# Designs tried in a protein design run: designed miniproteins, single chains, continued (4). Part 80

Each design is a single chain, and the fold is of that chain. pLDDT is the mean over its residues in the fold that is shown.

## One batch from the design tools (miniprotein)

Design m14762
Fold by ESMFold2-Fast:
Structure m14762 (fold): chain A 88 residues (1-88)
Amino acid sequence: GGLEAARKGAEEAIEYGRRGYEYGKEGDSEKAAEGAKEAIKAGKKGLDASETSEGVAIAVGGILRGIGEALGGAIEAGKLEEFLEAAG
């Protein structure tokens, strides 16, 4: 059960990160940061349901990839500082 939850959380985290990338590359650092925060939230659901090292690795990998996508958009737009401020 936990492995499926980890994969689902990772997939949702990556999806939120990709949405953050689309906003970030257009200069919307606040929505990009929101995408990163939602990626963390989605991935944490999978992480919390994980009972194995494999599940933990999948969930964490999804979170980091989601954050990286959103961050990448902000960097591409030259809005890294605004992204970091909005992310907290």
Scores: mean pLDDT 86

Design m14763
Fold by ESMFold2-Fast:
Structure m14763 (fold): chain A 62 residues (1-62)
Amino acid sequence: SVGKISEVLKKNNADFLDPKGIVELKGKVKDVEKLAESVRKGLEARGFSEESIEAVVNAVKE
């Protein structure tokens, strides 16, 4: 849900990601794993910790 994703993004300081946009994209993409991988690369490029990356990526996949 938007609420669950929003809380995970806030806890991990991923303010550049829009939780509503992520939920909308999950409904439109054929491959959620590719969307999650794109999010992972964006977080890595911004210097996020591995723990934060895994928390956000797992929230996108659910």
Scores: mean pLDDT 80

Design m14764
Fold by ESMFold2-Fast:
Structure m14764 (fold): chain A 83 residues (1-83)
Amino acid sequence: SLEEKKKLLKEIIVLALKLDPSVAASILGIKINPNLFEKNLKKALEILESGTDIQTPSLIPLLPWALLELDSLQKLLSKLKEA
């Protein structure tokens, strides 16, 4: 469901922000400046926390991995928890 996916995306972002940016970016498959990576995560989190109806495609420019299916997102969360 969209609500379940939003909750999972939020959990991934929150955990990624607690890790070393280089480690988090590596797990999420992102090759980007660490400052821009953190800025994009924080902006995406604000959008998800706003309580408005946000479509997943609107997050893609900030989170390239946001278009992944629920199972793939769950695998990313598990990898972040192991870090």
Scores: mean pLDDT 72

Design m14765
Fold by ESMFold2-Fast:
Structure m14765 (fold): chain A 78 residues (1-78)
Amino acid sequence: MSRIETLEFAKAVLEEDWEKVEKVIRELAKRNKASQEEVERALALVPKLVEEAKNSALSKEELLELIEKEIEKLREEL
């Protein structure tokens, strides 16, 4: 995965945009030839990981701002 794709995925997870998260996981599975069962297992784990992240010392809004700033910077360097 490119660094931009990794940051876009992290942003989607933090925003709880499950539709976008699912789309990214399916695209990664397609590129890595993962099975449908592997995709479904990954999707089932994502909500639990987000709840754990919400309990971190750094706020969700601060993390989103940092991720978005890094994505913009990487896009400008292309």
Scores: mean pLDDT 66

Design m14766
Fold by ESMFold2-Fast:
Structure m14766 (fold): chain A 94 residues (1-94)
Amino acid sequence: IEELLEELEELVKKLKETKSKEIAEAAEELLKLLKELSKLPSADKELLEKLIRRAIELVKKALESEDEEKALLELEIEIGLIRIYIGVEKLIEK
């Protein structure tokens, strides 16, 4: 998990250097949310690994993409999904 988060962090740094501020901010928010989810004791490690791997692929696609609007939308959708997962996990911890 930590190795995958480190890989994602390096890819986000590349986005900040090469792409628009909006895409970079979305990728940073996605990384932040995945780090938050990884700290929750109720979080399923297998699901977390899949989510981090999916985020890595989305950031790689954004780096290669000529369609910044589409890349931003894909990142924003993933951010929304991760926010829902975090909310559900926090409710389970009652």
Scores: mean pLDDT 75

Design m14767
Fold by ESMFold2-Fast:
Structure m14767 (fold): chain A 84 residues (1-84)
Amino acid sequence: EKLYTFNEITQALLRSLGYNEEVYTESEVLNLFYELLKLSGVSFEQFSKILGIPIRSLEELKEKKSEVIEKLIEKGLISEVPLP
C-alpha cells in the first residue's frame, strides 16, 4: 500500500484541525482533502483550479481518486513516501 505525506502548508492546516499523522494512505488523503474543503471554506472551484482537474461534486472527486492523487503529487501538495 502506498503512503503519502502532505506539503508543509497543508500539514500545518491539518495540524490546526487536530490531524497529527505524518503519513496517509490514498483513501485517507482523499478523505482529508474532502474534510478540508468542507471545514476550511475551500470550494471545489478553487480546488479544481489548483489541480487542473474539473471537480464539481464529491461524487466526481471519488470517481477521479487516482487522477486526483496524481495531480496532488504533480502540484506538490502531497508526495509519495519512499519505501525504507
Scores: mean pLDDT 75

Design m14768
Fold by ESMFold2-Fast:
Structure m14768 (fold): chain A 62 residues (1-62)
Amino acid sequence: MLDLEKLKNIGIAAGLDEELAEKAAKAVLEGARTPEELVKYAGVPRSLAERFLEAVEEALAS
């Protein structure tokens, strides 16, 4: 199961710094599902937002 800490660690592994990874993790827990939502709500650069969501989907599929 994914919690804030696990999502934050996925973000760090995807190339986010700790602050951006925490913001992205919180946004996903609040229901963000698109790169556009991560850019808008977490301030994550679009390319990193796409990478992070891909990594989250892989983690959920495993």
Scores: mean pLDDT 81

Design m14769
Fold by ESMFold2-Fast:
Structure m14769 (fold): chain A 98 residues (1-98)
Amino acid sequence: KESLLKLIEELLELNKELRKAIEEKDKEKALKLLLEMETLLGVLALELAVNNIRLPEVEEITKLLKELEKAIKEGDYEKALELVKEIEKKLEELKKKL
């Protein structure tokens, strides 16, 4: 439980840094942070699976991260900012369920 909370808190911090990179329109930094978030979310998903915990928010966040990658690559920073805020909301919902 404590290790899962720590992973979610690390994801929330990365999401905050990603939001700042998007606001600065720093495409390279945003894509690097997004890759770090995808990697950490994969670790969270594996740890949940090993413990037979099913949380639909993990799948929802995975889809949002893919949409966010597309928005950043296309230079749609307005959409990217909306998506990063939605990811923050889903991560907070995950935290409450643990």
Scores: mean pLDDT 85

Design m14770
Fold by ESMFold2-Fast:
Structure m14770 (fold): chain A 103 residues (1-103)
Amino acid sequence: GEKAKHLKVKELISLYNEAKNAVQSALNEYGSTLSPETKKLLHYALSQLNRNRGDVENGGPYGYFAGLSAIGIAVAALEKAAKETGSETLKQTADSIRSQLVE
């Protein structure tokens, strides 16, 4: 019971940090070239990731589901940014995070 839940939480924390770093990198690299709509989506994703960090780190069920939701928003934002910029790097990053969500 508890050991399996603890491993899933550790994987979630790792993926959460990966998603946050990816969104921050996208905003830093492409922020001047992205549409206002895509920038708002990336900033929204980052705000959700920052808001839920403590709950995710605490490993409770609320933090688990809030963390999954925030990562999902981040993936959608990164996919939109990749399509808008044509960046293969952003596409590969979004694809990598998405693949880890369905493990």
Scores: mean pLDDT 78

Design m14771
Fold by ESMFold2-Fast:
Structure m14771 (fold): chain A 73 residues (1-73)
Amino acid sequence: DVETKLLLLAYKDYDAFREAALEVGKKHGIEEEVKAALNSSSVPGVGFSKVLDVLKKHGLVEEVLAEVEKRLA
């Protein structure tokens, strides 16, 4: 599913995931909420889960997945 694909890509390249989430967050006016989630923990897995919760709340999971896939191409 979309969440599992995003998790696997974040595991492969967390920086690409972080940059994609920030870019999509900025486009939708939630950049600060995404930054807060990313900075909630120094542990990538915890940071991923917090960002995923924010993206799900705003309906942006599929858009972030597409942005990560574009960045990794």
Scores: mean pLDDT 82

Design m14772
Fold by ESMFold2-Fast:
Structure m14772 (fold): chain A 68 residues (1-68)
Amino acid sequence: MSPEEIEEEKKEKEVLKLLAEAVAALRTASPQQADAIIAQVAERLRELGLSDEEVAAAVAMLRDLRAA
């Protein structure tokens, strides 16, 4: 693995931790709370420097998990 790839892996771990915490919160959240959690996660992902495409994918995943 290249040194540049190590930094991307660290960012991915932070993103995955954020998403895992969001998933845990969504399991106990009301529908109104779920929408707020998803919106909050989207903003945090943008703050971490994710692309709009990556943020949109994460939002879609969280919405699908809420429906399950």
Scores: mean pLDDT 76

Design m14773
Fold by ESMFold2-Fast:
Structure m14773 (fold): chain A 63 residues (1-63)
Amino acid sequence: DEVARWRAEARERGLTSQTNIDLYVALRLAGFTPDPAALERAFELLAEIARTGDVEAVVRRVR
């Protein structure tokens, strides 16, 4: 029941891949409340890495 609820919430947040949905559910079950802003920041960082193709440069900047 709780798992089904968190899966529904993950889909409402726009997550469609099974891996991302499972990760969201696992975080909720572990007692975390994923911050939407943090999830969006993670997505933006992933998109930037995809654009630049240089993970090392991005990591060095964030540290």
Scores: mean pLDDT 66

Design m14774
Fold by ESMFold2-Fast:
Structure m14774 (fold): chain A 57 residues (1-57)
Amino acid sequence: SITSDNELGKEGKEIMERGMKELKALPADAPPKEVARAVGKVLRGIGLQIQAALDDK
């Protein structure tokens, strides 16, 4: 796991999980802006987790 014990890593994981849940809930014909919003949360959550992991290296 790349998740560190700092709050940044934990926050990123929670944001990513929330974004993934929202993305799964969207229908296949969802408007692009709804998809982009959910994907944006996933990407931001991943980015925060990567930053937290780099701080621990």
Scores: mean pLDDT 76

Design m14775
Fold by ESMFold2-Fast:
Structure m14775 (fold): chain A 62 residues (1-62)
Amino acid sequence: SELKFTFGASSSSVKCLQQKLIDLGFTDVIVDGILGGQTLSAIKKVKPDATLEDLEQLASDC
């Protein structure tokens, strides 16, 4: 299994994930395609126990 969502990773999947977070009301998230601390903080606000599998599942709807 190739992990598309590691800290510091950059991809179009991360951009889609960031856009979904903005759509959920996390307007502080920047769509830069980088999985950084701000993006991870927003994910943890949605689901505090979120796993990499949850991140991939959320992005797969793109």
Scores: mean pLDDT 68

Design m14776
Fold by ESMFold2-Fast:
Structure m14776 (fold): chain A 56 residues (1-56)
Amino acid sequence: MMTKEQLVKGAEGALKANSEAAARVAGYEVEKYNGIKVEGKTAEEVAAKMLELAGA
């Protein structure tokens, strides 16, 4: 399971990369480690979901 720190860093990484491929990878990691499907297709949507899961 991804920690709060890992989720925040993942969100920052997705935003920095600003690509659909990076968003897909980040969403897959959250689904794989936390069991929660991420519905976002853009870096911004995936980052927002990751920050929400981190409790920020």
Scores: mean pLDDT 71

Design m14777
Fold by ESMFold2-Fast:
Structure m14777 (fold): chain A 102 residues (1-102)
Amino acid sequence: GEAFLARVKALVEKAPKNAGIWALLAFVYLQLGKLDEAVKYLNKALEIAPFHPGIQALARYMVEKAPELEPKLKIKYPGYAKLTPEFKAFVDRVEAEVAAAA
């Protein structure tokens, strides 16, 4: 997990306004059980691109995994995005990479 996390953190340093990279960082922290960091970085993604379908889908996924996080997330439009098959496939690939690196 740590090698993949270090790569995602390096990507955030290069592109701090790319909401997708912040969302990916949040997903990695969620997989590591670091819920406070997962919320922090997903909120950064939501602030940059609050209407992005992929980021909205990740927020929904995070709430499905940890319902206690819902009031901590800056979700302005909670019913807007549905988890797309493409985004789910992306999440499944990242989850497999994190598991393989752990």
Scores: mean pLDDT 74

Design m14778
Fold by ESMFold2-Fast:
Structure m14778 (fold): chain A 81 residues (1-81)
Amino acid sequence: MAIELLEKAKEAAEKGDYETAVELAQKAYEEVLHLPNSEEALEAVQKAIEAAEKGDGETAVKYLEEAIRKVKEVLEEKERA
């Protein structure tokens, strides 16, 4: 599940393990690509990956939290349809 990958990426970023955070966020990005209306979630994941690659853990965590929220919104819309 994309949410589980994003939550694990966030935990890795909080611990300063940016390599693991990038790997998990990239896997989550691939899963989110298959969701409808996922453009905002994809943008948040991409920004988190860029921040983690720069070693900016605070920004990476912020965008991972935004990505988790946006993925939850997309999944809720899918359940209502």
Scores: mean pLDDT 82

Design m14779
Fold by ESMFold2-Fast:
Structure m14779 (fold): chain A 95 residues (1-95)
Amino acid sequence: SMMDELVQELLERIDEVVEKHYDAPDEEVRREFRKVVEEGLEEARRRGLSDDQIEEMVGRVLMELSMKMLYSDPKRARALQLAADALLEVSERFL
């Protein structure tokens, strides 16, 4: 579905930030996650998702990030937590 594709695309972009910025300071990583999340939610809206559907997308991404954190090293888990925080912050402003 379009929802599954958008969830997967955002998760892939989050993984790219984690890998590229693995040794970067938290503040730099937060800025990159805010940008990636804003672009992901804008893409969802552009593709015609309603506010309720975007909220569902956010919930699905948060669930996937939580699962990944359980099986990640502490540094990756911290980066994924920053991604989750950015997702919640941006979605609150976006919706």
Scores: mean pLDDT 88

Design m14780
Fold by ESMFold2-Fast:
Structure m14780 (fold): chain A 97 residues (1-97)
Amino acid sequence: SKADEIRRRLEEVIERANKVFKELLKKYPQEKIQPLINLFNRLVLGYRIALDLKDYETAERYVEALEEFVEIMEKLNKGEITPEQAIEKAREILKKL
């Protein structure tokens, strides 16, 4: 079902996020990464609220936003962008929701 596909995509993105945040916290002071953790948690909360309301269209948009967010974190982990640039890009994702 559409709901099962959305849940599978969320599980995959959470696994990717856990891995990348673990690596980032070894490379950067917590204070530089904490805003990104907070923004990620806001997206996860939005997903959970949409799912509880059975609003699968909104839940899917939040999963897409989480997938884009993790790609930004993976770029930061590779040193392709700065933490400040990552925060700015992450805030832009939330504005589009």
Scores: mean pLDDT 89

Design m14781
Fold by ESMFold2-Fast:
Structure m14781 (fold): chain A 83 residues (1-83)
Amino acid sequence: SEVKEKAIKKLEEYAEEARRLAEEARRLGDVGAATVLYSAAHENRKLAEEVRESEGDEKVAEKAVEDAENSLRTAREAYERAR
């Protein structure tokens, strides 16, 4: 479904964003923040696969996107507070 395809794309986008932030944190020597951000990237990739395996369940797709947004936001806030 189009909803499922959009959700997968969004989850992959969130995972990539988290990975970029993790690389930045690593360059700054913040190993803790980098670890949290890499975990968020990994979790968002897992959510994308879960949505792909859901056979078009729109509720699973919507929940996965919401969970991914919250995960990335929390990880980003933790990184910003570490400064």
Scores: mean pLDDT 78

Design m14782
Fold by ESMFold2-Fast:
Structure m14782 (fold): chain A 65 residues (1-65)
Amino acid sequence: MSKEELLKEIYALAKEAGIPDSYIWTLLAGLRDKPVEELEEVLKRLKEAIEQGITDIRAIDLAVS
């Protein structure tokens, strides 16, 4: 998956989970300069947080930890 595709998936998943756009855009801005491997890890962790029912800013915190 390309870096652009990963950023789009992270945005779509976070938006679907009900995370406010301001938090999503802050996350994406930080990820733009990161390697693809780190973006894949963030996407994986975000999916895990949402699967656990975490659909607020805590999902972002868990994804980047």
Scores: mean pLDDT 76

Design m14783
Fold by ESMFold2-Fast:
Structure m14783 (fold): chain A 101 residues (1-101)
Amino acid sequence: AAAGLYDLAGQLRKEAEKEKDPVLRRAYQVASRALLTAADYALENEDYFFGDEVYRKAREAMAIPDPVERARRLSQFAAEVAKKVGDTDLAAEAERVYAEL
C-alpha cells in the first residue's frame, strides 16, 4: 500500500537528519524523494505491483550493513524509480550522488 511507501520515506528522511557525511545524507534524501514520488505514481496509476516492488527494493537497500554500499544502492534505486515516473531532476541528482560514492 502507498502508506508503507510514505512511512519508509519518513524513515529515510530521519536517517538523513542523523547522517553527518554530506554524500551519504544526500543518498537518503534522494531515496526518500523517490519513495514519495513512487507512492503518488502507484496511487494515480493503480500500479500496486510497482508500489510493492519499490518498497521491497528500498527495504533491501536499507538492510545493507556497509554505509557506502547502502548509499550506492539507495542512490541507484532512486535514479531507477525517478526514471520510471519521469522525474528527470530527481534522476539526475540521484546519479550525481552515486558518482560521488
Scores: mean pLDDT 87

Design m14784
Fold by ESMFold2-Fast:
Structure m14784 (fold): chain A 74 residues (1-74)
Amino acid sequence: MAPSEEEIRVESEAAMVVMSAAVAALIAEKRGDEEAVERARRLADEAVRAGEALDREAIERVREEVRRLLKELE
């Protein structure tokens, strides 16, 4: 059975957070910030798990953490 429209939306939101975390990791790597690279990798992994669990609250939490990390990297 195909996933529901809501499930597809939640998984898509999680995928976008994973991509944002990957961008943060790339920026951190170019800056030589090893701590930020590790944080970004953890956030990407958490976003994948939250998406698989269809946990909207976890996805929003990780999204906020990625936004904070990206702001710190400015």
Scores: mean pLDDT 82

Design m14785
Fold by ESMFold2-Fast:
Structure m14785 (fold): chain A 82 residues (1-82)
Amino acid sequence: LVEKLREQADEYLAKADAEPDSLERARYLGLAFEYRIAADSLEAIENGETKDFDKKATKTILLSMLRALGAPEEVLEWVEKK
């Protein structure tokens, strides 16, 4: 899952770089940043740096955040399936 979130962050960074519309570019940059934060947060939890969270709680937080940001349904399904 962490790897998939990082891949999405990289994909949105690439889309931002290729996007000529400044407003749409800013949206892609925002999505990339938030996917990166989600990946880093999940990795920290998996490494035991945040022992208070279980996998289910982490998924709930990530789903809520990504849904609020308008993440594609495909990405939401990745988080739910894990």
Scores: mean pLDDT 68

Design m14786
Fold by ESMFold2-Fast:
Structure m14786 (fold): chain A 110 residues (1-110)
Amino acid sequence: RTPEEYVEYLKENDLKSVAALAADLVYQIGEVLGVPEETLAKLREYYEKARNAPSFDEALQALREAVRILGEAAPGVEWTLEVESKDGKYKLTVSVRADGRAEVRVEKIE
């Protein structure tokens, strides 16, 4: 691999881990909020999809679906989740507003 390819590989692997961790935390928030068992089972399914995803984009898609499901199941609840990569270079932010709007953002920290 070229140095550039190796850096991209490490970035993707680290971001996949962050997305999977965020999906696990979304599941835990669902438990704390007491969402229905059927909803909790779906959140667990998307956590497993994120954890086993072959790419960062697929892990992020699974996370976005989990966030959407939780937002629909708990209307009127606002929450924000921030997860940092192991090297502290990236931050993933999940925000849900009272109207159910959800955003997943990935930022590079300098």
Scores: mean pLDDT 76

Design m14787
Fold by ESMFold2-Fast:
Structure m14787 (fold): chain A 67 residues (1-67)
Amino acid sequence: SVEEFFDRVKATVLAHLRARGVPDDEIAEVQAELDKAREEIKGKSFDEAVTLLSRRLREVMDRLRAR
């Protein structure tokens, strides 16, 4: 399901951030943003949910690279 896919991606992203030594407060911000995206996909199609998640992940990665 979209929810299972999202939960696996979220777990992978958060584990990667912890492994890279990203501060806990920044990880909490990323988690909150992903949790908001999870709420935003409720009632959306599978394609819309995947597109939204991909955009959010790109924005997160861009911010981490800019640190």
Scores: mean pLDDT 78

Design m14788
Fold by ESMFold2-Fast:
Structure m14788 (fold): chain A 96 residues (1-96)
Amino acid sequence: ARAALARLDALLAAARARLAAGDVDGAVRAFEAAVALLRAHLASLSPAQARARHRELAALARELIRLLLTHEPDVARAIGRALRLLGLLIELELAL
């Protein structure tokens, strides 16, 4: 649990750092890794710990979706990538 939380928090920090640097693709990869890690370790986390990281992921997803829709010149690709991030967040919420 502690090691998983430390790794999750590191992935969230990495995603935010990449986003601040304009590396949207790197931020998306870190976000997807963070979602996968949280899902894998839900049973090892308190509900409060899981909900706190879900809220951080929701805030990050909102910024990533905004950037994808603003900066991806292929509209169909932008929408597809945004829907994938939204789907991952919804699936995570349903697992909480």
Scores: mean pLDDT 81

Design m14789
Fold by ESMFold2-Fast:
Structure m14789 (fold): chain A 77 residues (1-77)
Amino acid sequence: MDFPGPYGHSYSMTKGILTEAPDLLTPEQLGQVMLSIHLLHSMEKQALDYVEDVVQRLIDEGVIDEEQGQAIIEGAK
């Protein structure tokens, strides 16, 4: 329940562009940049979610315990 990740978009390029040059991008161009950043984060999340799914399945099947599963997830990060 405690999570280390309340900063989902720290150092987002969208924040940098909005701070440095808010008037240089059209709304459409800004939307494309935001979508690109969102897709990158979605791909990273999908890879981690896959590892977590495999680990949880192994725990459920009794192959590994929860502590061993946590060690595998930490190693995958």
Scores: mean pLDDT 61

Design m14790
Fold by ESMFold2-Fast:
Structure m14790 (fold): chain A 66 residues (1-66)
Amino acid sequence: GSGSAGAAAAIAAQLDPNAKITVEGRTVTGEASGKTYTGVADSPELARQAAEGAKAAFPGATVEFK
């Protein structure tokens, strides 16, 4: 699984349709409604997949890869 990275992306996207999701290595950071949710995936590939999955489910979310 995507570990806590999947949870961070999903929670941010659910709370704010315009959430900003940032992927940096294995770390996924979701910014929603003035709050930050951070999670770590088992690999950089899984971190990207978690962010892309959140974007697919919530198209209003913005995903940035660093």
Scores: mean pLDDT 81

Design m14791
Fold by ESMFold2-Fast:
Structure m14791 (fold): chain A 75 residues (1-75)
Amino acid sequence: SEEQLKRAIEAAKKAYEAAMADPSVSEEQALQMAIVAALLELDEETAIKFIQAVLKNPPKSLEELIELLKEVVEE
């Protein structure tokens, strides 16, 4: 749903921003935290599709992660 997508994107952004505020946290670690945060906002079917998409082509940036979320939820 559109509301689910919005929640997942907001959760991912918040997790990424919080992680990146810590200078000891790498961008890769921040992206992993964002992926987990987004995953928790998705229903089981969408979560499985999202995990499969991440494993097939891991996102390299927050922008790429958000694009992946939109693709998976809007299919």
Scores: mean pLDDT 84

Design m14792
Fold by ESMFold2-Fast:
Parts: structure tokens; C-alpha cells; sequence
Structure m14792 (fold): chain A 82 residues (1-82)
């Protein structure tokens, strides 16, 4: 399921010591959010994914990358519980 895949990617991000890899994994979770978002929620999914891109461009910490990934996972849970 999409939720299980997103949870796996978040776990990989939490286990990674490379901030760049964390951003890549967070972007993959963002792509999953875009895949499952209903039309009305696509702008929110885009915004969350763009935030991850911004963090990557700014050289953000692992902690910020994991936090962004977690926010996207919570968004996916919200959509799937609807």
C-alpha cells in the first residue's frame, strides 16, 4: 500500500546519516502524496513537496529533512483516512 511504502521511506530517512539522502527520500514520499491526493488537496501536496525541494537547496539538516518527510506522511494518512 502507499502508506506502507511511505512509512518504509520515512524509516530509511530516519536511519540515514546523509542529509542529501534524507531529502531524496522525503521527495519520494512527496511524490506518493501527489499520487494519492484528491484534486482539492493537490495544492497542499505540491506545497509540502516544494518545501522539501527548498530544504535541499538550502542544505538543511537531517533533522529538518526527517521532519518534512514526517509532515508529508501525516498528510498521506489524513487523505487515506477520509
Amino acid sequence: SVLEEAERLLREAEESTDPEEVIRLALEIGMLALEVAPKEQIPRAIGLTLRVIGLGLDGASKEEGVEAAREILEFIREILES
Scores: mean pLDDT 87

Design m14793
Fold by ESMFold2-Fast:
Structure m14793 (fold): chain A 109 residues (1-109)
Amino acid sequence: EEKKKEEMIKKMEEIKKRIAEVAGRMIKLAIEDSKYDDAAAAVRAAGVAVEQAIKEIREGNYKKGLQAALKELKKAAEELRKAASTPEVKKALEEVEAAAKEVEELLKE
């Protein structure tokens, strides 16, 4: 049980780092063009949800944390699809969708 918890936290910390990097890139794009504002805000919110999920997992509430993170990651992917006009935004979408898939796979275990 504890080993699975540690592995799950490690995967979520890696997702947190990747989503924070995507959020930074989207915020930079939003500063240059306000059409990216909603996508940047959604990716930032997903990063906050992943951080909260790590806290919930540490407290033993795995399903609640993972479900909340997955919901916000899916919302971020939807907003990125609406804004997907450049290769950079398409790459951000692919990274967020990959993170959502990883969280969904953790929920199936």
Scores: mean pLDDT 86

Design m14794
Fold by ESMFold2-Fast:
Structure m14794 (fold): chain A 70 residues (1-70)
Amino acid sequence: SGIEEIKKKIEELIEKIKKKHAPLGFEPDDFEELVENVKNIKEIEEKTGIKPSLGEPEKLVEEYLKLKEK
């Protein structure tokens, strides 16, 4: 489904950002970009009426926040 593909892309984005900034930590711009992508996906889901297949995109951001630093 579309939601499954979107979740996979978000996970890949998170991994790419982690690998790119592992030694330096995350840049504010990278974090803001990730949050915007999740928000845009949520907006699309609301407009199409399709629910997330593997949880909510916002939960991926929450996991990312935990990994980055509390």
Scores: mean pLDDT 52

Design m14795
Fold by ESMFold2-Fast:
Structure m14795 (fold): chain A 75 residues (1-75)
Amino acid sequence: SAARESETRDAQLAVFEKQIQDMENELEKETRKKLEALKSDEEARGKIITEYNQAKEEMKKDLEAEKKLLDSDAE
């Protein structure tokens, strides 16, 4: 039924959202450790911050892409 398909999609999206959130939290922790280790290296810190921001934006894009795929499969 359409209702059951909607529940399955919502559940799958919720699992994916949690996975992305857990990945963001882990990335933030690792980035913080790297920045503390390289506190005197301004160039290296800049690169790490840029990589963190890029990874975070890609995770957001992945979430939006997954949502669109789930939505596009609905009549």
Scores: mean pLDDT 76

Design m14796
Fold by ESMFold2-Fast:
Structure m14796 (fold): chain A 56 residues (1-56)
Amino acid sequence: KPETLESLILELALQGKVKELVPNVPDELAEALRRAVVNADLEKIKELTAEILSLL
């Protein structure tokens, strides 16, 4: 998927709505990504985003 999808995941993570794009994402994984984005933890954002994308 193109980088636009990754941007959408980050936007949804800030809103706590990752499951709207990836229904199978575990709640803990979605929460971890949201917190990583809030904390601007770039390493975790990259890792968690890749993991969530792999669930598609």
Scores: mean pLDDT 77

Design m14797
Fold by ESMFold2-Fast:
Structure m14797 (fold): chain A 64 residues (1-64)
Amino acid sequence: SVIERLEERTREIQRLAETDPARAMELLGELVEEMRRNDVPRSVQLRLLGRVSEALRAVDQRQR
């Protein structure tokens, strides 16, 4: 399903946040576009985006 693919992409972005933050940000942009095109429920969008934001924030704090 679309949601299953988005959850898998979200996990990939979370992994990349630690090893390649620049690529993680590029894929985050693609994730947002894909959610917009597939009319994904706002609750699902917020859940997935929250996970990515949390991962990126954690990496930023550890690299300082």
Scores: mean pLDDT 79

